# Designs tried in a protein design run: designed miniproteins, single chains, continued (5). Part 86

Each design is a single chain, and the fold is of that chain. pLDDT is the mean over its residues in the fold that is shown.

## One batch from the design tools (miniprotein)

Design m19174
Fold by ESMFold2-Fast:
Structure m19174 (fold): chain A 86 residues (1-86)
Amino acid sequence: MKLVLVFRNVTPEQKEEIRKYAERLRQRGLEVELKIEGDTVTLVIEGLSVPEMIGHILRAIGLGLDGAEVKIKIEGDTVTIEVTFP
């Protein structure tokens, strides 16, 4: 399964945390692509376990409850989570 995380309106501190997360995943041997374009960060991850995928979905729902705009899309073997911070 492939997870695509798109974060919009991110702070510099959030960008750094996402970069560190991507580096940790790569150190675990996962295939990870990171793109930073202005205030938008896209993270593409292959090889996450099903519990880790569910964890990301639940975290995104939590961000939505805290006022972010959240869109979750499942197409075949790809889960896409888009989060726009206020």
Scores: mean pLDDT 82

Design m19175
Fold by ESMFold2-Fast:
Structure m19175 (fold): chain A 61 residues (1-61)
Amino acid sequence: SEVDRVRAEIRRLKAELERLLDELHQATPSEVPAVQARIDAVRAELARKLHELARLEGDPP
């Protein structure tokens, strides 16, 4: 279902965010901007997917 697909995407994005946060803690100063940009992108995508899930589970359009 669409709901199951979005939930799977959210779980994947949360796992990716955890990996990136670990990577950020171990990053050299030269690597920090690139890792931070990826974290920001994943957070934005996660926020979008959470909003999409709320719409799908909440009310019919």
Scores: mean pLDDT 84

Design m19176
Fold by ESMFold2-Fast:
Structure m19176 (fold): chain A 70 residues (1-70)
Amino acid sequence: SAFSEALEKRYEEDPTPETLVELAKESAKKALEKAKENAEKAGLDIKEVEEKVKEELKKVEELAKKLEEE
């Protein structure tokens, strides 16, 4: 996908742990936003999607902090 290709190129240009953390955050946020849009488009209950989005985003933030603390 174009999104995955863009992330891969950014890492190739700046292959640092900090870049990986930022790419992970951007990837998670973008995927969660698309999941929410797809749910709305399909007429699904948006509240359940929003809760899952919050949980996944929190996990990415916790992982990023753990990597910084190492």
Scores: mean pLDDT 69

Design m19177
Fold by ESMFold2-Fast:
Structure m19177 (fold): chain A 55 residues (1-55)
Amino acid sequence: SDIEEASRATGEALRAGDAEAALAAARKLQDLMESQGQTHGAQAVLGMAEREVAE
């Protein structure tokens, strides 16, 4: 599904150290989760990605 694909892309970008790609993928994942009514999970995903790239 699109959510699984965006989640995988976020994880791969974080492992590669590509902060820009990781944040872009996390934002897309947030939008997809929000469109399916998963607003709490969407905010958690973006917040986690922002903290990971800040380290």
Scores: mean pLDDT 73

Design m19178
Fold by ESMFold2-Fast:
Structure m19178 (fold): chain A 109 residues (1-109)
Amino acid sequence: MTEEEVVEQLAAQTRGRLVAERREGEVRVYVLEMDSGGVVGLAISSPDPAARERARRLAWELAREAARRLGLEDHPLVLVEVEEELNEAGERVLVPQEGGGVDLSGVAA
């Protein structure tokens, strides 16, 4: 299953929908609109501090643009930071960072 397919399934399961995405090399950002009227930005990167900072910035920019486009600027905007790691089998897994509310453990990149 691709990372994008997992994010789309997560959106459907949480009664959200994928409204935007961006990719810059190892940095991937997805923006979900929740049925509650909130917007969630998912920032995925390697453990490299520069990559995480770039992912965080891109996620905030994309989430704010999506909120403005959807008329949700007055609703909560949440950022979830996710770090890409290797498990014992050498497979890529996604680990939520501090402040993350979504469990993406075991998701293949």
Scores: mean pLDDT 68

Design m19179
Fold by ESMFold2-Fast:
Structure m19179 (fold): chain A 99 residues (1-99)
Amino acid sequence: GSEEARRLLEEAERLLEEAERALKEGKLEEALELLEEALLLLEEALRLAETEEEKEEIRRLAERALRLAMEILKKAEDLELILRAIGLILRAIGLLLDV
């Protein structure tokens, strides 16, 4: 329901803030793990979203996740991290298309 969607959105925003901090500190793998968790919560929130306000919040956070994944991609030097970042970019785009 709407209450569950809001809780997931609040947690996703917290994880995105933590991922942005990890990226700033050069912790690319930690940033990817936090971003993967945030995207999972956003995907679940989309399934539970009932209001236009909830969908707008999902869109806003998915755009933030996309920007973060692209920044990780720019800094990634390892093929495994590059492929993970590309995967997260595609997932964020998928959310934006489905909202």
Scores: mean pLDDT 89

Design m19180
Fold by ESMFold2-Fast:
Structure m19180 (fold): chain A 71 residues (1-71)
Amino acid sequence: LSPEVQAEVDGFFLGAEAALETTKDVELSGAEMARVIGLGMATGGNNAAKSPEEIREAARKAVEELLAELK
């Protein structure tokens, strides 16, 4: 993979990990979980140029905002 594509892939994984950690004890439907993970991945990929810590924080905040919207 090109370095740019690899960075986006790494961002997707970090974003997904942050989304799962943010929701690990939250009861969600399958559709809600898919939406949360998808948002985490997209946020991670969009922030791939940032540090891993910043990627995780951006994904966590995006997921928290989505969870607030779902309530």
Scores: mean pLDDT 79

Design m19181
Fold by ESMFold2-Fast:
Structure m19181 (fold): chain A 55 residues (1-55)
Amino acid sequence: SVEEKIKEIVEEMKKRAKEVLEDESLSPLEKTAELVRLVGEMTGKVLEIKQQAKA
């Protein structure tokens, strides 16, 4: 289902966000930039899934 696919994307992004937040080599600004990038990727994937569900 669309909901299950979205849930899988969210869970994967949460795992990646946790890795970024726990990376002691990154500054707070670098962590923020990487998290913004991850949110962008998640949004793009969710929109694509929703678009395909309409077809």
Scores: mean pLDDT 80

Design m19182
Fold by ESMFold2-Fast:
Structure m19182 (fold): chain A 56 residues (1-56)
Amino acid sequence: KIEEFIKEHGLEYVREILEKALDKMSDEEAKEFREKLENDEISEEEALEILIEKAK
């Protein structure tokens, strides 16, 4: 479903969800999340699930 979500809505929409989730996070939490993504410590799939939940 995450793969379908990315294909259907595109990465730009995913970035919008990220921004909304980050708005609910502290700067420290957002930084840690981005570092984990950049360093491949969490998959894009797992990252999206976290962001979607936070963006609610």
Scores: mean pLDDT 71

Design m19183
Fold by ESMFold2-Fast:
Structure m19183 (fold): chain A 82 residues (1-82)
Amino acid sequence: MSPRERLVAAQLAAVGLLREAGDRPVPLAELVEEVARRTGVSRATAREAVDRLIAAGVARRSREGDTVLVQLVPDSEIVPPG
């Protein structure tokens, strides 16, 4: 699997996990670990996938206390390329 294919697979897994959480924010560390687990990519690649979803406006980063949280943008019609 190419590095780009691994990154796309990680992005799709992250979107799936965030959809399973619904309107509930997911801790960034937990999301990264579960993406890595589901796709077999490294945690670094999983983190890059999440960061790219945030940069693309598909996911939103928030903070609650010292915890970084990630959530899908309410317009869930945004489909990652894949």
Scores: mean pLDDT 78

Design m19184
Fold by ESMFold2-Fast:
Structure m19184 (fold): chain A 59 residues (1-59)
Amino acid sequence: MSLQQKVAELIGKILNIIGDKIDLELKLKRGEISEEEYEEELEKLEKELEELKKELDKL
């Protein structure tokens, strides 16, 4: 696999997580989820984002 393809894939995954964070915030504002559920899901997304950033740093 080319380095460029791997970078593009990782960036795509990072952008998807950012989108998920925005959707999660909108759900909280609409009262569709509790603050506790928001914090739990946000922590999971931030952990995944940190792992993807570490993979990008290795390239």
Scores: mean pLDDT 83

Design m19185
Fold by ESMFold2-Fast:
Structure m19185 (fold): chain A 63 residues (1-63)
Amino acid sequence: SSKIKQLQQQIAELKKQLDALLNKLKSMKNPSNQELNKLIGEILRLVGEIFQLEQQIKQLQAK
């Protein structure tokens, strides 16, 4: 369906954002606990959003 295709495109965009944050984490030298906690929090939010969209696709495919 068009809705599934839209959700797949949104997931692809979020995965690009996630890859950018993971690359930032890998490039950090001697990060503070505050900097790490902020970056990890942003990563977890993106992972959660991707998971929610993937669950929506599963629900649409089950109908």
Scores: mean pLDDT 86

Design m19186
Fold by ESMFold2-Fast:
Structure m19186 (fold): chain A 92 residues (1-92)
Amino acid sequence: GAELQALAEQAQAALSAAGATASITVSGDTISFSISGLSPEKLIALSLTLIGFELEGATVTITVSGDTLTATVSGLSEAQKVALLEMLVGLG
């Protein structure tokens, strides 16, 4: 709903405030994002988190190009979408 879009905007703003460049899109059961300027530690933490969602039954595609991580996470429940977006807020 509108709450998911607001959380995505909040996550993007939090990452931007932390010095990263982020673009986050919510579309149906899919969350797609591209984040640049993450430290190696944050990049590893995010990658492990995404693997966690895959282990819970989501479909996860991750591409790393330089300092940019692009991910698409599909098959998310409403609770999982909230959890992923809240985690992206916390990553900032």
Scores: mean pLDDT 82

Design m19187
Fold by ESMFold2-Fast:
Structure m19187 (fold): chain A 58 residues (1-58)
Amino acid sequence: GKRVSENARRLLEEVGASLREVAERAGVSQATVSRQIRAGKLSKAIEDALVELYIEHA
């Protein structure tokens, strides 16, 4: 997908990273990560955490 929320969810599933791991890297709660992915509106911290996990796990 072209949308950040769709891309983030797909990358998270394909990489095998958990919402917990994203939350720990971003320094936020799992609820915050889940809410922002659902809303399609990611903070810089969560976006950076997702990119980092994608690069690390491929």
Scores: mean pLDDT 70

Design m19188
Fold by ESMFold2-Fast:
Order: C-alpha cells, then sequence, then structure tokens
Structure m19188 (fold): chain A 57 residues (1-57)
C-alpha cells in the first residue's frame, strides 16, 4: 500500500520520499482523504506550508 509506505517514510522524517508515495496514491485514488492528509503533513515537514494548505482545500 502506497499510503503505508509513505507513512513509514514520514515517521522516519524522509519527507521528500513520503510526498512522492502520497502523490502516487492520489493519482491512483483522488478521493483518498488519508493520502491527502498525510501529503499535507509531509509538505509541512518540508516547510511547504502554502502547498500543504492547497492540498487540504
Amino acid sequence: DLVEKGKKLLSEKRYEEAVKYFEKALEENPNDAEARYYLAEALEGLGKLEEAKKVLA
């Protein structure tokens, strides 16, 4: 599961890699609220606050 892989990377503070997994999860299922939430968390970890805000809009 792409979301589970992303969450593991997020817990390891590997934010750039986590973003890629969550983005791919959303490409496969655009309605995946969990992937969208964790994508925003990973973007915040990178200091990309405006991008994180847009993902949750």
Scores: mean pLDDT 84

Design m19189
Fold by ESMFold2-Fast:
Formats: C-alpha cells, sequence, structure tokens
Structure m19189 (fold): chain A 61 residues (1-61)
C-alpha cells in the first residue's frame, strides 16, 4: 500500500481513540484527514494529500 493509504488507516484508528476520550473535534479532523489521504492516493497525488491532511490535523489541535 502507498504511504498515504497506510497513513489513512492509522489516522482512522486514532480518530476512534480520540472520540472514545470525548475529543470529538480532533476525531472529526482526523476522519477528514483520512478521507483526503484516500482520495489523494486514488488520484495519484499522495504527497499533496499528506500536506493537506496535516493542515486539517494542525488546525484542530
Amino acid sequence: ASPAERAARFVRKLADEYEAQGNTKVAEALRKAADILEEGARQGKPDEAIDEANRYIQDAV
């Protein structure tokens, strides 16, 4: 799997953990980041997707 696909799987698991802790805002940002990573991998632009996903995570934290 591409780095973006691996990152998306990891980020989705992390989102579930934050939601279990009651941190819904961070969990939502992580799910959005995972969606961006998966879409970028499909379009052949994984590096751009990683940069965009990181922006969403940083804005939420």
Scores: mean pLDDT 78

Design m19190
Fold by ESMFold2-Fast:
Structure m19190 (fold): chain A 63 residues (1-63)
Amino acid sequence: DIEALRRALEALRAGDIEAAREALAQVSDKLLADHVIKLLEAGDVEAAIQTVERALAAEEARA
């Protein structure tokens, strides 16, 4: 999932919401992916970025 989370984070930082949704579809943690998508639907891009950053950091620290 590190690669999918990294791609989602890059897309979110670039403002490419479509690419971010595509990358999130590749994330195996479906609860995390659904939560981030709901934040994007609400227009809370900052919270979406922070959520993906925390998830990526947690996976990288344990890999």
Scores: mean pLDDT 82

Design m19191
Fold by ESMFold2-Fast:
Structure m19191 (fold): chain A 56 residues (1-56)
Amino acid sequence: AVAEAEKKVAEAQKRLAELEKQLAANPNDSELLKQTLEAQQELYQAQQALQQAKQA
């Protein structure tokens, strides 16, 4: 449903923002960098799912 997809997008955006904040404080943390890239991918997938839900 659209509401569930919107919730996933909001959750992914919040997670990415927190990770980017932590990475800014620790720019050489390879684990934080990896988690940030993973969160960016999750946000992209969530946005695609939202678009599909709106078209269905």
Scores: mean pLDDT 81

Design m19193
Fold by ESMFold2-Fast:
Structure m19193 (fold): chain A 96 residues (1-96)
Amino acid sequence: VEELLRAAEAGDAEALRELIRLAEEDPSLSELAFEALRAAVRLGDAELVREAAEVVMRLPNAAIATGGILWAIGEALERGDEELLRAVTEGVRRAK
């Protein structure tokens, strides 16, 4: 897991997909879900951002889920990145 996180933070999209999958399977890994969202935003891959945001929104800790999503929205607004903003909001919408 720690090696996957380091690879994802370095821009490995396959490692990031695996982190998102692991976080989706275990909702107790809330820190891992947020780190996956951060890596996806850094990578700039809209689909991975959407998938990570969806997983973050499904976390049982509402404060962590809300904080993670608000951070990602803030990043999109600061960058003027409409595609990133759409990816985050679509992830939230799909999580319900």
Scores: mean pLDDT 78

Design m19194
Fold by ESMFold2-Fast:
Structure m19194 (fold): chain A 86 residues (1-86)
Amino acid sequence: KIEELRKKLEELARKAEEAYEKGDLKKAVEYLEKAIEILEELKKLTPDPEEQERLELGIKSLEAAKLLVEKKFEEAEELAKKAAAE
């Protein structure tokens, strides 16, 4: 049901934020991926084309956020490799 999916989305958003705040960038990406899947499912269940467009924008926004977190993770990994090479 749509209501259950929206509650799961809110929970995943909180978990992604908590993981990001803790520096667990891998978990943050994982939760963002799950949130995107839920938005895709909501889009399939939503008959209103205008709401479908809004959900599509939400999906693209989360995809952009995921790319930014992934880039931050790659930068952190590169810095860690340099530190380990000392």
Scores: mean pLDDT 78

Design m19195
Fold by ESMFold2-Fast:
Structure m19195 (fold): chain A 67 residues (1-67)
Amino acid sequence: MPSEEKAEELKKKGEEYYKKGEYVKAADAYEEAAKIYKELGKMEEAKEALKKSIDAFAKGLPDVVFP
């Protein structure tokens, strides 16, 4: 069952990975947190986590990857 506690844990892990420069791992953690917040109806938290995930993902990808 998705829970706010799990979302908070994932968001915290995402921040730790981001600080370490592990952007792909950070993006994954933030994305999972965003999905849980969305399921809980916490749209503001979900948007914040999704923004963090997108930013981290972009930093983790090589510039030569064509969209």
Scores: mean pLDDT 77

Design m19196
Fold by ESMFold2-Fast:
Structure m19196 (fold): chain A 86 residues (1-86)
Amino acid sequence: SLEEEKRELLRRQLEVAVKILDDAVTLTVEAEEELKKEGLLETLNDKEKIELIVERARERRTPELERLIEEEERLDRRIQEVLAQL
């Protein structure tokens, strides 16, 4: 049924989202450490620090993380299609 398909898709999306979060947190911590070593954070305010750390973390995304993000986006699109049919 569409309701069973929806449940399975939501479960898979949650599993992928948890993996994305874990990888994103790791990359963010590594990006902050790299920027501190480069001395690029010392003169910035908190907002500028966060923006620079986020930008560096995005640049450091692995092909594996990119695939997880693409999978999550595909699952979200399929969930929206199923919801439109309910």
Scores: mean pLDDT 85

Design m19197
Fold by ESMFold2-Fast:
Structure m19197 (fold): chain A 117 residues (1-117)
Amino acid sequence: MKLRVEAEVVNDAPASVRVRLYEDGELVEEGEWRFDSIEEAIGAASEWVLETVLEAARRLGARRIETSLTIDAETAELTLRARAEADGDSVEGVARGPLDAPPAETIRVEGSLDVAL
């Protein structure tokens, strides 16, 4: 089984977050929530993605979640990715949103989170 959650921040006035849940490549659930600011929407999307991946990783018995954060200077976009795998099952989460002010150069940070069994 492969589970994927995507949270996309849309620059509407105010902002919105679109969430899509996929199972084995099939879209199984979709929702949209409105927020008062882009910053609030990005925070919510990132937190939902990380919590969803963490809970799924625990259920799968995965020992580690791999994370990456990219702040792209060319596209003015923030992308957070989180992934875990165990015994042929996987969960992947992506949160993506626009930035009002891009950095002078692209920033990339990679990390990992240990999952308590």
Scores: mean pLDDT 81

Design m19198
Fold by ESMFold2-Fast:
Structure m19198 (fold): chain A 100 residues (1-100)
Amino acid sequence: SLKDELLAILEEMYERVKELIEKKAPVEEIENVIKSGMHRMLELVEKHAPNNEEYRAWIDELGKRAGEILELYRKKEYEKALEKLEEMYETSSKLINEVP
């Protein structure tokens, strides 16, 4: 299902970003993982659910949360960045199941 595909991309993005934060990778590597994941999710929504604004709203909220994580990472607040990454994954995984 579309939800299963979006959840798979979200999980892949979460795992990769977590790994990069833990090894203190350059912020550009984290940004690239997020941009790639977000782009793939947007393409899936455009192709399979173009008239469902709730999927677009879900992706927009993901983008805002990812922005918060990146800002914390740039400030070298690594533990807070990891905390916000966990919160993003948990919240977004729950919310996607509520989209009609």
Scores: mean pLDDT 87

Design m19199
Fold by ESMFold2-Fast:
Structure m19199 (fold): chain A 100 residues (1-100)
Amino acid sequence: GSIDPATLEAEVATALALMLIAVAKNIVRRDNSPEAIDEAVELAKKAYELAKASGSPEAMRTVAEGIRELAELLRSLGTPHAQRAADELEKIAEEVEKEA
């Protein structure tokens, strides 16, 4: 079938959201400072917003999985700041799954 603009926009939003999560993971792997962790959380929140805006339940579920992977990475750092960031990301992922 023909690709309509809404379908194309949803696919682009999903790709951008996953790219933001990949960048967030890369930031944390390079630098585990509180500033780097805060930047990674902000990118994950932007990814969530893009997934919600897409209106696609599949996009939202895929982004929620990426956010959970980032949360696990943060928990592995063992710092109180990283653990709080991971808790925040897990709550976001749960909210995404409830909306999907």
Scores: mean pLDDT 81

Design m19200
Fold by ESMFold2-Fast:
Structure m19200 (fold): chain A 89 residues (1-89)
Amino acid sequence: MDDVSAEELLKLADYYREQGNYFMADYLYREALKVDPDYPEVQLRLGKFYYKQKKYDEAIKWYRKALSVDPDNEEAQKLLKEAEEKKKA
């Protein structure tokens, strides 16, 4: 039995992020990507995580990865544009 799913790690990472434990949140998002490297929801959440910290270069990197897996993801397209505009300021 696969006891650890990328989706379960994503949910746990979201929980720690909401608690303000950014170290555990980042660790668990990265662990989710080790389970499924091409999981666009995890890539998108990690991008949002860096965007909130004003780490726009990292946010852009992760939004682009999400779009490389799912090019039609309208949320990722919108968030990428917002992060690029913030970087230009």
Scores: mean pLDDT 81

Design m19201
Fold by ESMFold2-Fast:
Structure m19201 (fold): chain A 61 residues (1-61)
Amino acid sequence: PEVTDVSGRKLSDLAKEYGTTMLAPGDLIVDKVVTVTKSTLTQDKGIYLYDKYLNLLAEKL
């Protein structure tokens, strides 16, 4: 499945909510827990976004 936050929102919706113009590997900011699945990680965008979320989670831990 796709990458979503705890509320079930897609990453594109999160980008709009946080005032970003588009999703890119380095410009996504999320302050909520995100669900990442194996199928999403096999996509280019999914892999980059996964790395971004790992860094965000590490900062919060």
Scores: mean pLDDT 44

Design m19202
Fold by ESMFold2-Fast:
Structure m19202 (fold): chain A 68 residues (1-68)
Amino acid sequence: SLPSEEEIEAQAHLLRAAMYDVLAEKSENKEELYKEAIEHYRRAVELNPDDETAKEFLEEAEKKLKEI
């Protein structure tokens, strides 16, 4: 079956979050970029709460932010 609109939106947020997460590793703006990644990961989890992978990425991004 075709993915739902909520599943598509969740995937879009995951891709945006992953982009910010990768950019943060290479940037002097680490804190701001991790905060952007976290917001998009949170939205992905809200739209698809059964996605354990998205939850793990959220937890790792929050951990990285705390280490700054």
Scores: mean pLDDT 85

Design m19204
Fold by ESMFold2-Fast:
Structure m19204 (fold): chain A 90 residues (1-90)
Amino acid sequence: AAALRDRAAALAAQGQEAAAAGDYRRAAELYEEAARLFEEAGDYRLAAELLLEAARQAEKAGAPAEEVERLRRRARELEERARRAEEAAA
């Protein structure tokens, strides 16, 4: 789990650097990859946040609306999973 989280954090940082450089397509790819690793680690809320960042960067890159909506839908699914996991732990 720690190794997945460390790798995910590094990819998210690279995504932030790509976005700052104006490479929105690369930023979206890096954020989506980081989100996948956080999901694998069970960090559903962080994964959802990164998918929303990926959607924002994809939109800036001129990606099709269907692709942007796919990322936003995936983020909403992970937000729901995070909420259910938090409720189960309460």
Scores: mean pLDDT 86

Design m19205
Fold by ESMFold2-Fast:
Parts: sequence; C-alpha cells; structure tokens
Structure m19205 (fold): chain A 100 residues (1-100)
Amino acid sequence: SVEASEARGLKAVRLVNEAMAGERRLGPGGKTPSVVVPLSAEEILARLKALTEEALARGEITPEEALAIGESVVAHLYLDGELTEEEAAALMEEFRAWTA
C-alpha cells in the first residue's frame, strides 16, 4: 500500500540519520572526556550495518532499500574525503553481497 511504502521510506531516512549521528568521547586514560568528536567512517559504517541488518531481519526494509541506504552513506563519506575511491568501491561490493 501507499502507507506501507511511505513508512519504509521514513524508516530508511531514519537509519541513515542514526548511522551518521553520534559522537566519540576521548580523554586522557579514559578518566575524563577531554574531547568530543564525530564518529569515524569505520564506526559509522559498522553502526549502519548493524541497524540495517536488524531492519532487514524484521522485514522493515527491503534488500534494495538497504543497498540504497548503504550507497548513500558511503557516497557521503567518500565526498567528505573520509574514504578513498578503492575503499568506497570495496564497501559497495560488501553491501551488495550482504544485502543479496
């Protein structure tokens, strides 16, 4: 139905937002946070895989939507200079295999 398709679209947007959001806290010896930094590309991608795999397992998104989510996040990280062309290509092949 139109409502189901729209709900899946909103779920996809939410997964992208959740994967891209977050901060890593750094501190001397871990005793006190001295710096707050955004998540690394590796951490964002690990978070994305976990969230997307869970949504796929629950039937909340399709494999095609999961691949599109992965492509969107990888493209953003690539354009932001956090991934090389080779790393981005390897991750896209990994997402394709994982969602197939």
Scores: mean pLDDT 65

Design m19206
Fold by ESMFold2-Fast:
Structure m19206 (fold): chain A 65 residues (1-65)
Amino acid sequence: MDEEVAFLAAAVLASVTGVEIVSYRVEGGKLVVTVRVETEEQRKAAEEMKEELKKFPELELVVEE
């Protein structure tokens, strides 16, 4: 999948879950998005998003506290 499409998917998911996007980078055709969570509810949402994104090998989610 194109990195632009992966970026849009990650941005939409982060917007829906209410987590903050701290940074993003592209490395070897893979988009790495870092999000920050402040509550247990946000952490759960971010982990669920990370599981869903496993089906997209060109996208990776990193969760920070």
Scores: mean pLDDT 68

Design m19207
Fold by ESMFold2-Fast:
Structure m19207 (fold): chain A 111 residues (1-111)
Amino acid sequence: EEIEKLKKKIEEDPKDGEAWLELGILLLKEKKYEEAVEYFEKAIEYAPDDQKPTAYNNRGKALLELKKYEEAIKDYEEALKLDPNNEEAKKNLAEAYEKLGKFEEAEKARA
C-alpha cells in the first residue's frame, strides 16, 4: 500500500519533505485530520520551497475540518504569500472567513 511505502521512505530519510507531504495528503483523504496536521508540519519543515505552498494549503484544509478556523486562515495566507495565484487557497481562505462570520474578508479573499 502507498502509505506503508511512504512510511518506509521517511524511516529511511526523515527529511524527505515530499514523502511527508504525500503521507499528509493520504491521511487527509482518510479523514485522519490530527495526524495529517502533524505530517504537514514535517512537510513544511523539510519540503522543497516549491512544495511548501501545497503543504500550507493542505494543513489549512485539515485545520478547517478540525474547526480551527483561525489557524486554517494563517496557513492559507502563508500559501498565498508563497504562491499568490493559488486559486484553491483563495477559495479555502474565503470559506474559513465565512465559518468565522467574516463575510467582508471572505469576499475580499475571493477577489
Scores: mean pLDDT 88

Design m19208
Fold by ESMFold2-Fast:
Formats: C-alpha cells, structure tokens, sequence
Structure m19208 (fold): chain A 84 residues (1-84)
C-alpha cells in the first residue's frame, strides 16, 4: 500500500511539468493503479473521485490543474505519513 501511494505521488508530481495530453495519459495510469491495489475501499473511491475532477480540469480549465494537483499530492503525502 505505502509503496503504491509513493508511486502515485511521484506520478502526480510529474504531471505538474507535463502537457495536457501527457497529464491525461499519466492520470489513466494512476487510476488503474488505484483500482488494482484497493478496489471497493472508501479511500480508493475518494481518490478516484478526486482524479476524475482533475481530468475534468485538464479538459475544461487547465489553468486550475497545478493547484488541484498540489492539493492531491498533499493529501497523498499526509496519508503516506499516517500509514508509516
């Protein structure tokens, strides 16, 4: 679990320097990883909802994406620290 959350955090951080097209591809990889590790958990469902929100921002309001990514990175980082 912790190792997967660290990988998700690294991918989210990488998205900060990516084009919208690359961000969408990376986001799909993150969603797949969340679904593979913790299907049906409240944590996975909440994380998937946040990722879906970021996908909408990438498509409709790309200028809001950096702030949304930083917020989610902070949430994942807090969760990693709590589980360690």
Amino acid sequence: MIEVLKEIKEKLEKMLSQSPEEQLKTLEEIKKKVEEVAPGTELAEELLRKLDGIERLIREQPEQVPAALKALIGDVETLIKYLE
Scores: mean pLDDT 80

Design m19209
Fold by ESMFold2-Fast:
Structure m19209 (fold): chain A 94 residues (1-94)
Amino acid sequence: VSKSVAAMILYSAGEEKEALELLEEVLKKDPNNSDAWTALGMIYYKQGKLEKALEYYRKSLELDPNNSVAQRNLAKVLEDLGKLEEAEKLRKLA
């Protein structure tokens, strides 16, 4: 299990502070960790912070364009923001 996945498990268990601390630790050691940026996006998306989720998913894809989890989650945020054309284009990249 990756540390980014472990952080999402902690978040799902209600351990938001522990999840964010773990992601901060991961990003301090490797700021180019695409999965950690994706996990941050997922946490902010669940909080209804769509613009922050968008920024973190875009950061993830800048670092790893083939990150399918980030691609799917970015498309979902774009759909929620009404940017359907951008979402469809992104889904075709997978």
Scores: mean pLDDT 80

Design m19210
Fold by ESMFold2-Fast:
Structure m19210 (fold): chain A 62 residues (1-62)
Amino acid sequence: SAELEAALKELIERAKKLAEMFKKHYPDAEAEVTVEDGVTITLKVRDKERELVETADARLLL
C-alpha cells in the first residue's frame, strides 16, 4: 500500500541518519542498513569492541 511504502521510506531515512550519528561518535565504526521482506529495517553498527543492532517493522507505524 502507499501508506506502507511511505512508512518504509521514512524508517530507511531515520536509520541512515542514525548511522551517520554513530559514525560521528565512533569514527572507526561500520554502519549498515538492510531491508528484509520489504517491511523490516535493520540498522547494524559495529566497531572493534561492540555490535549494536536495531530492528523496526514499517507495518507498526500504520
Scores: mean pLDDT 74

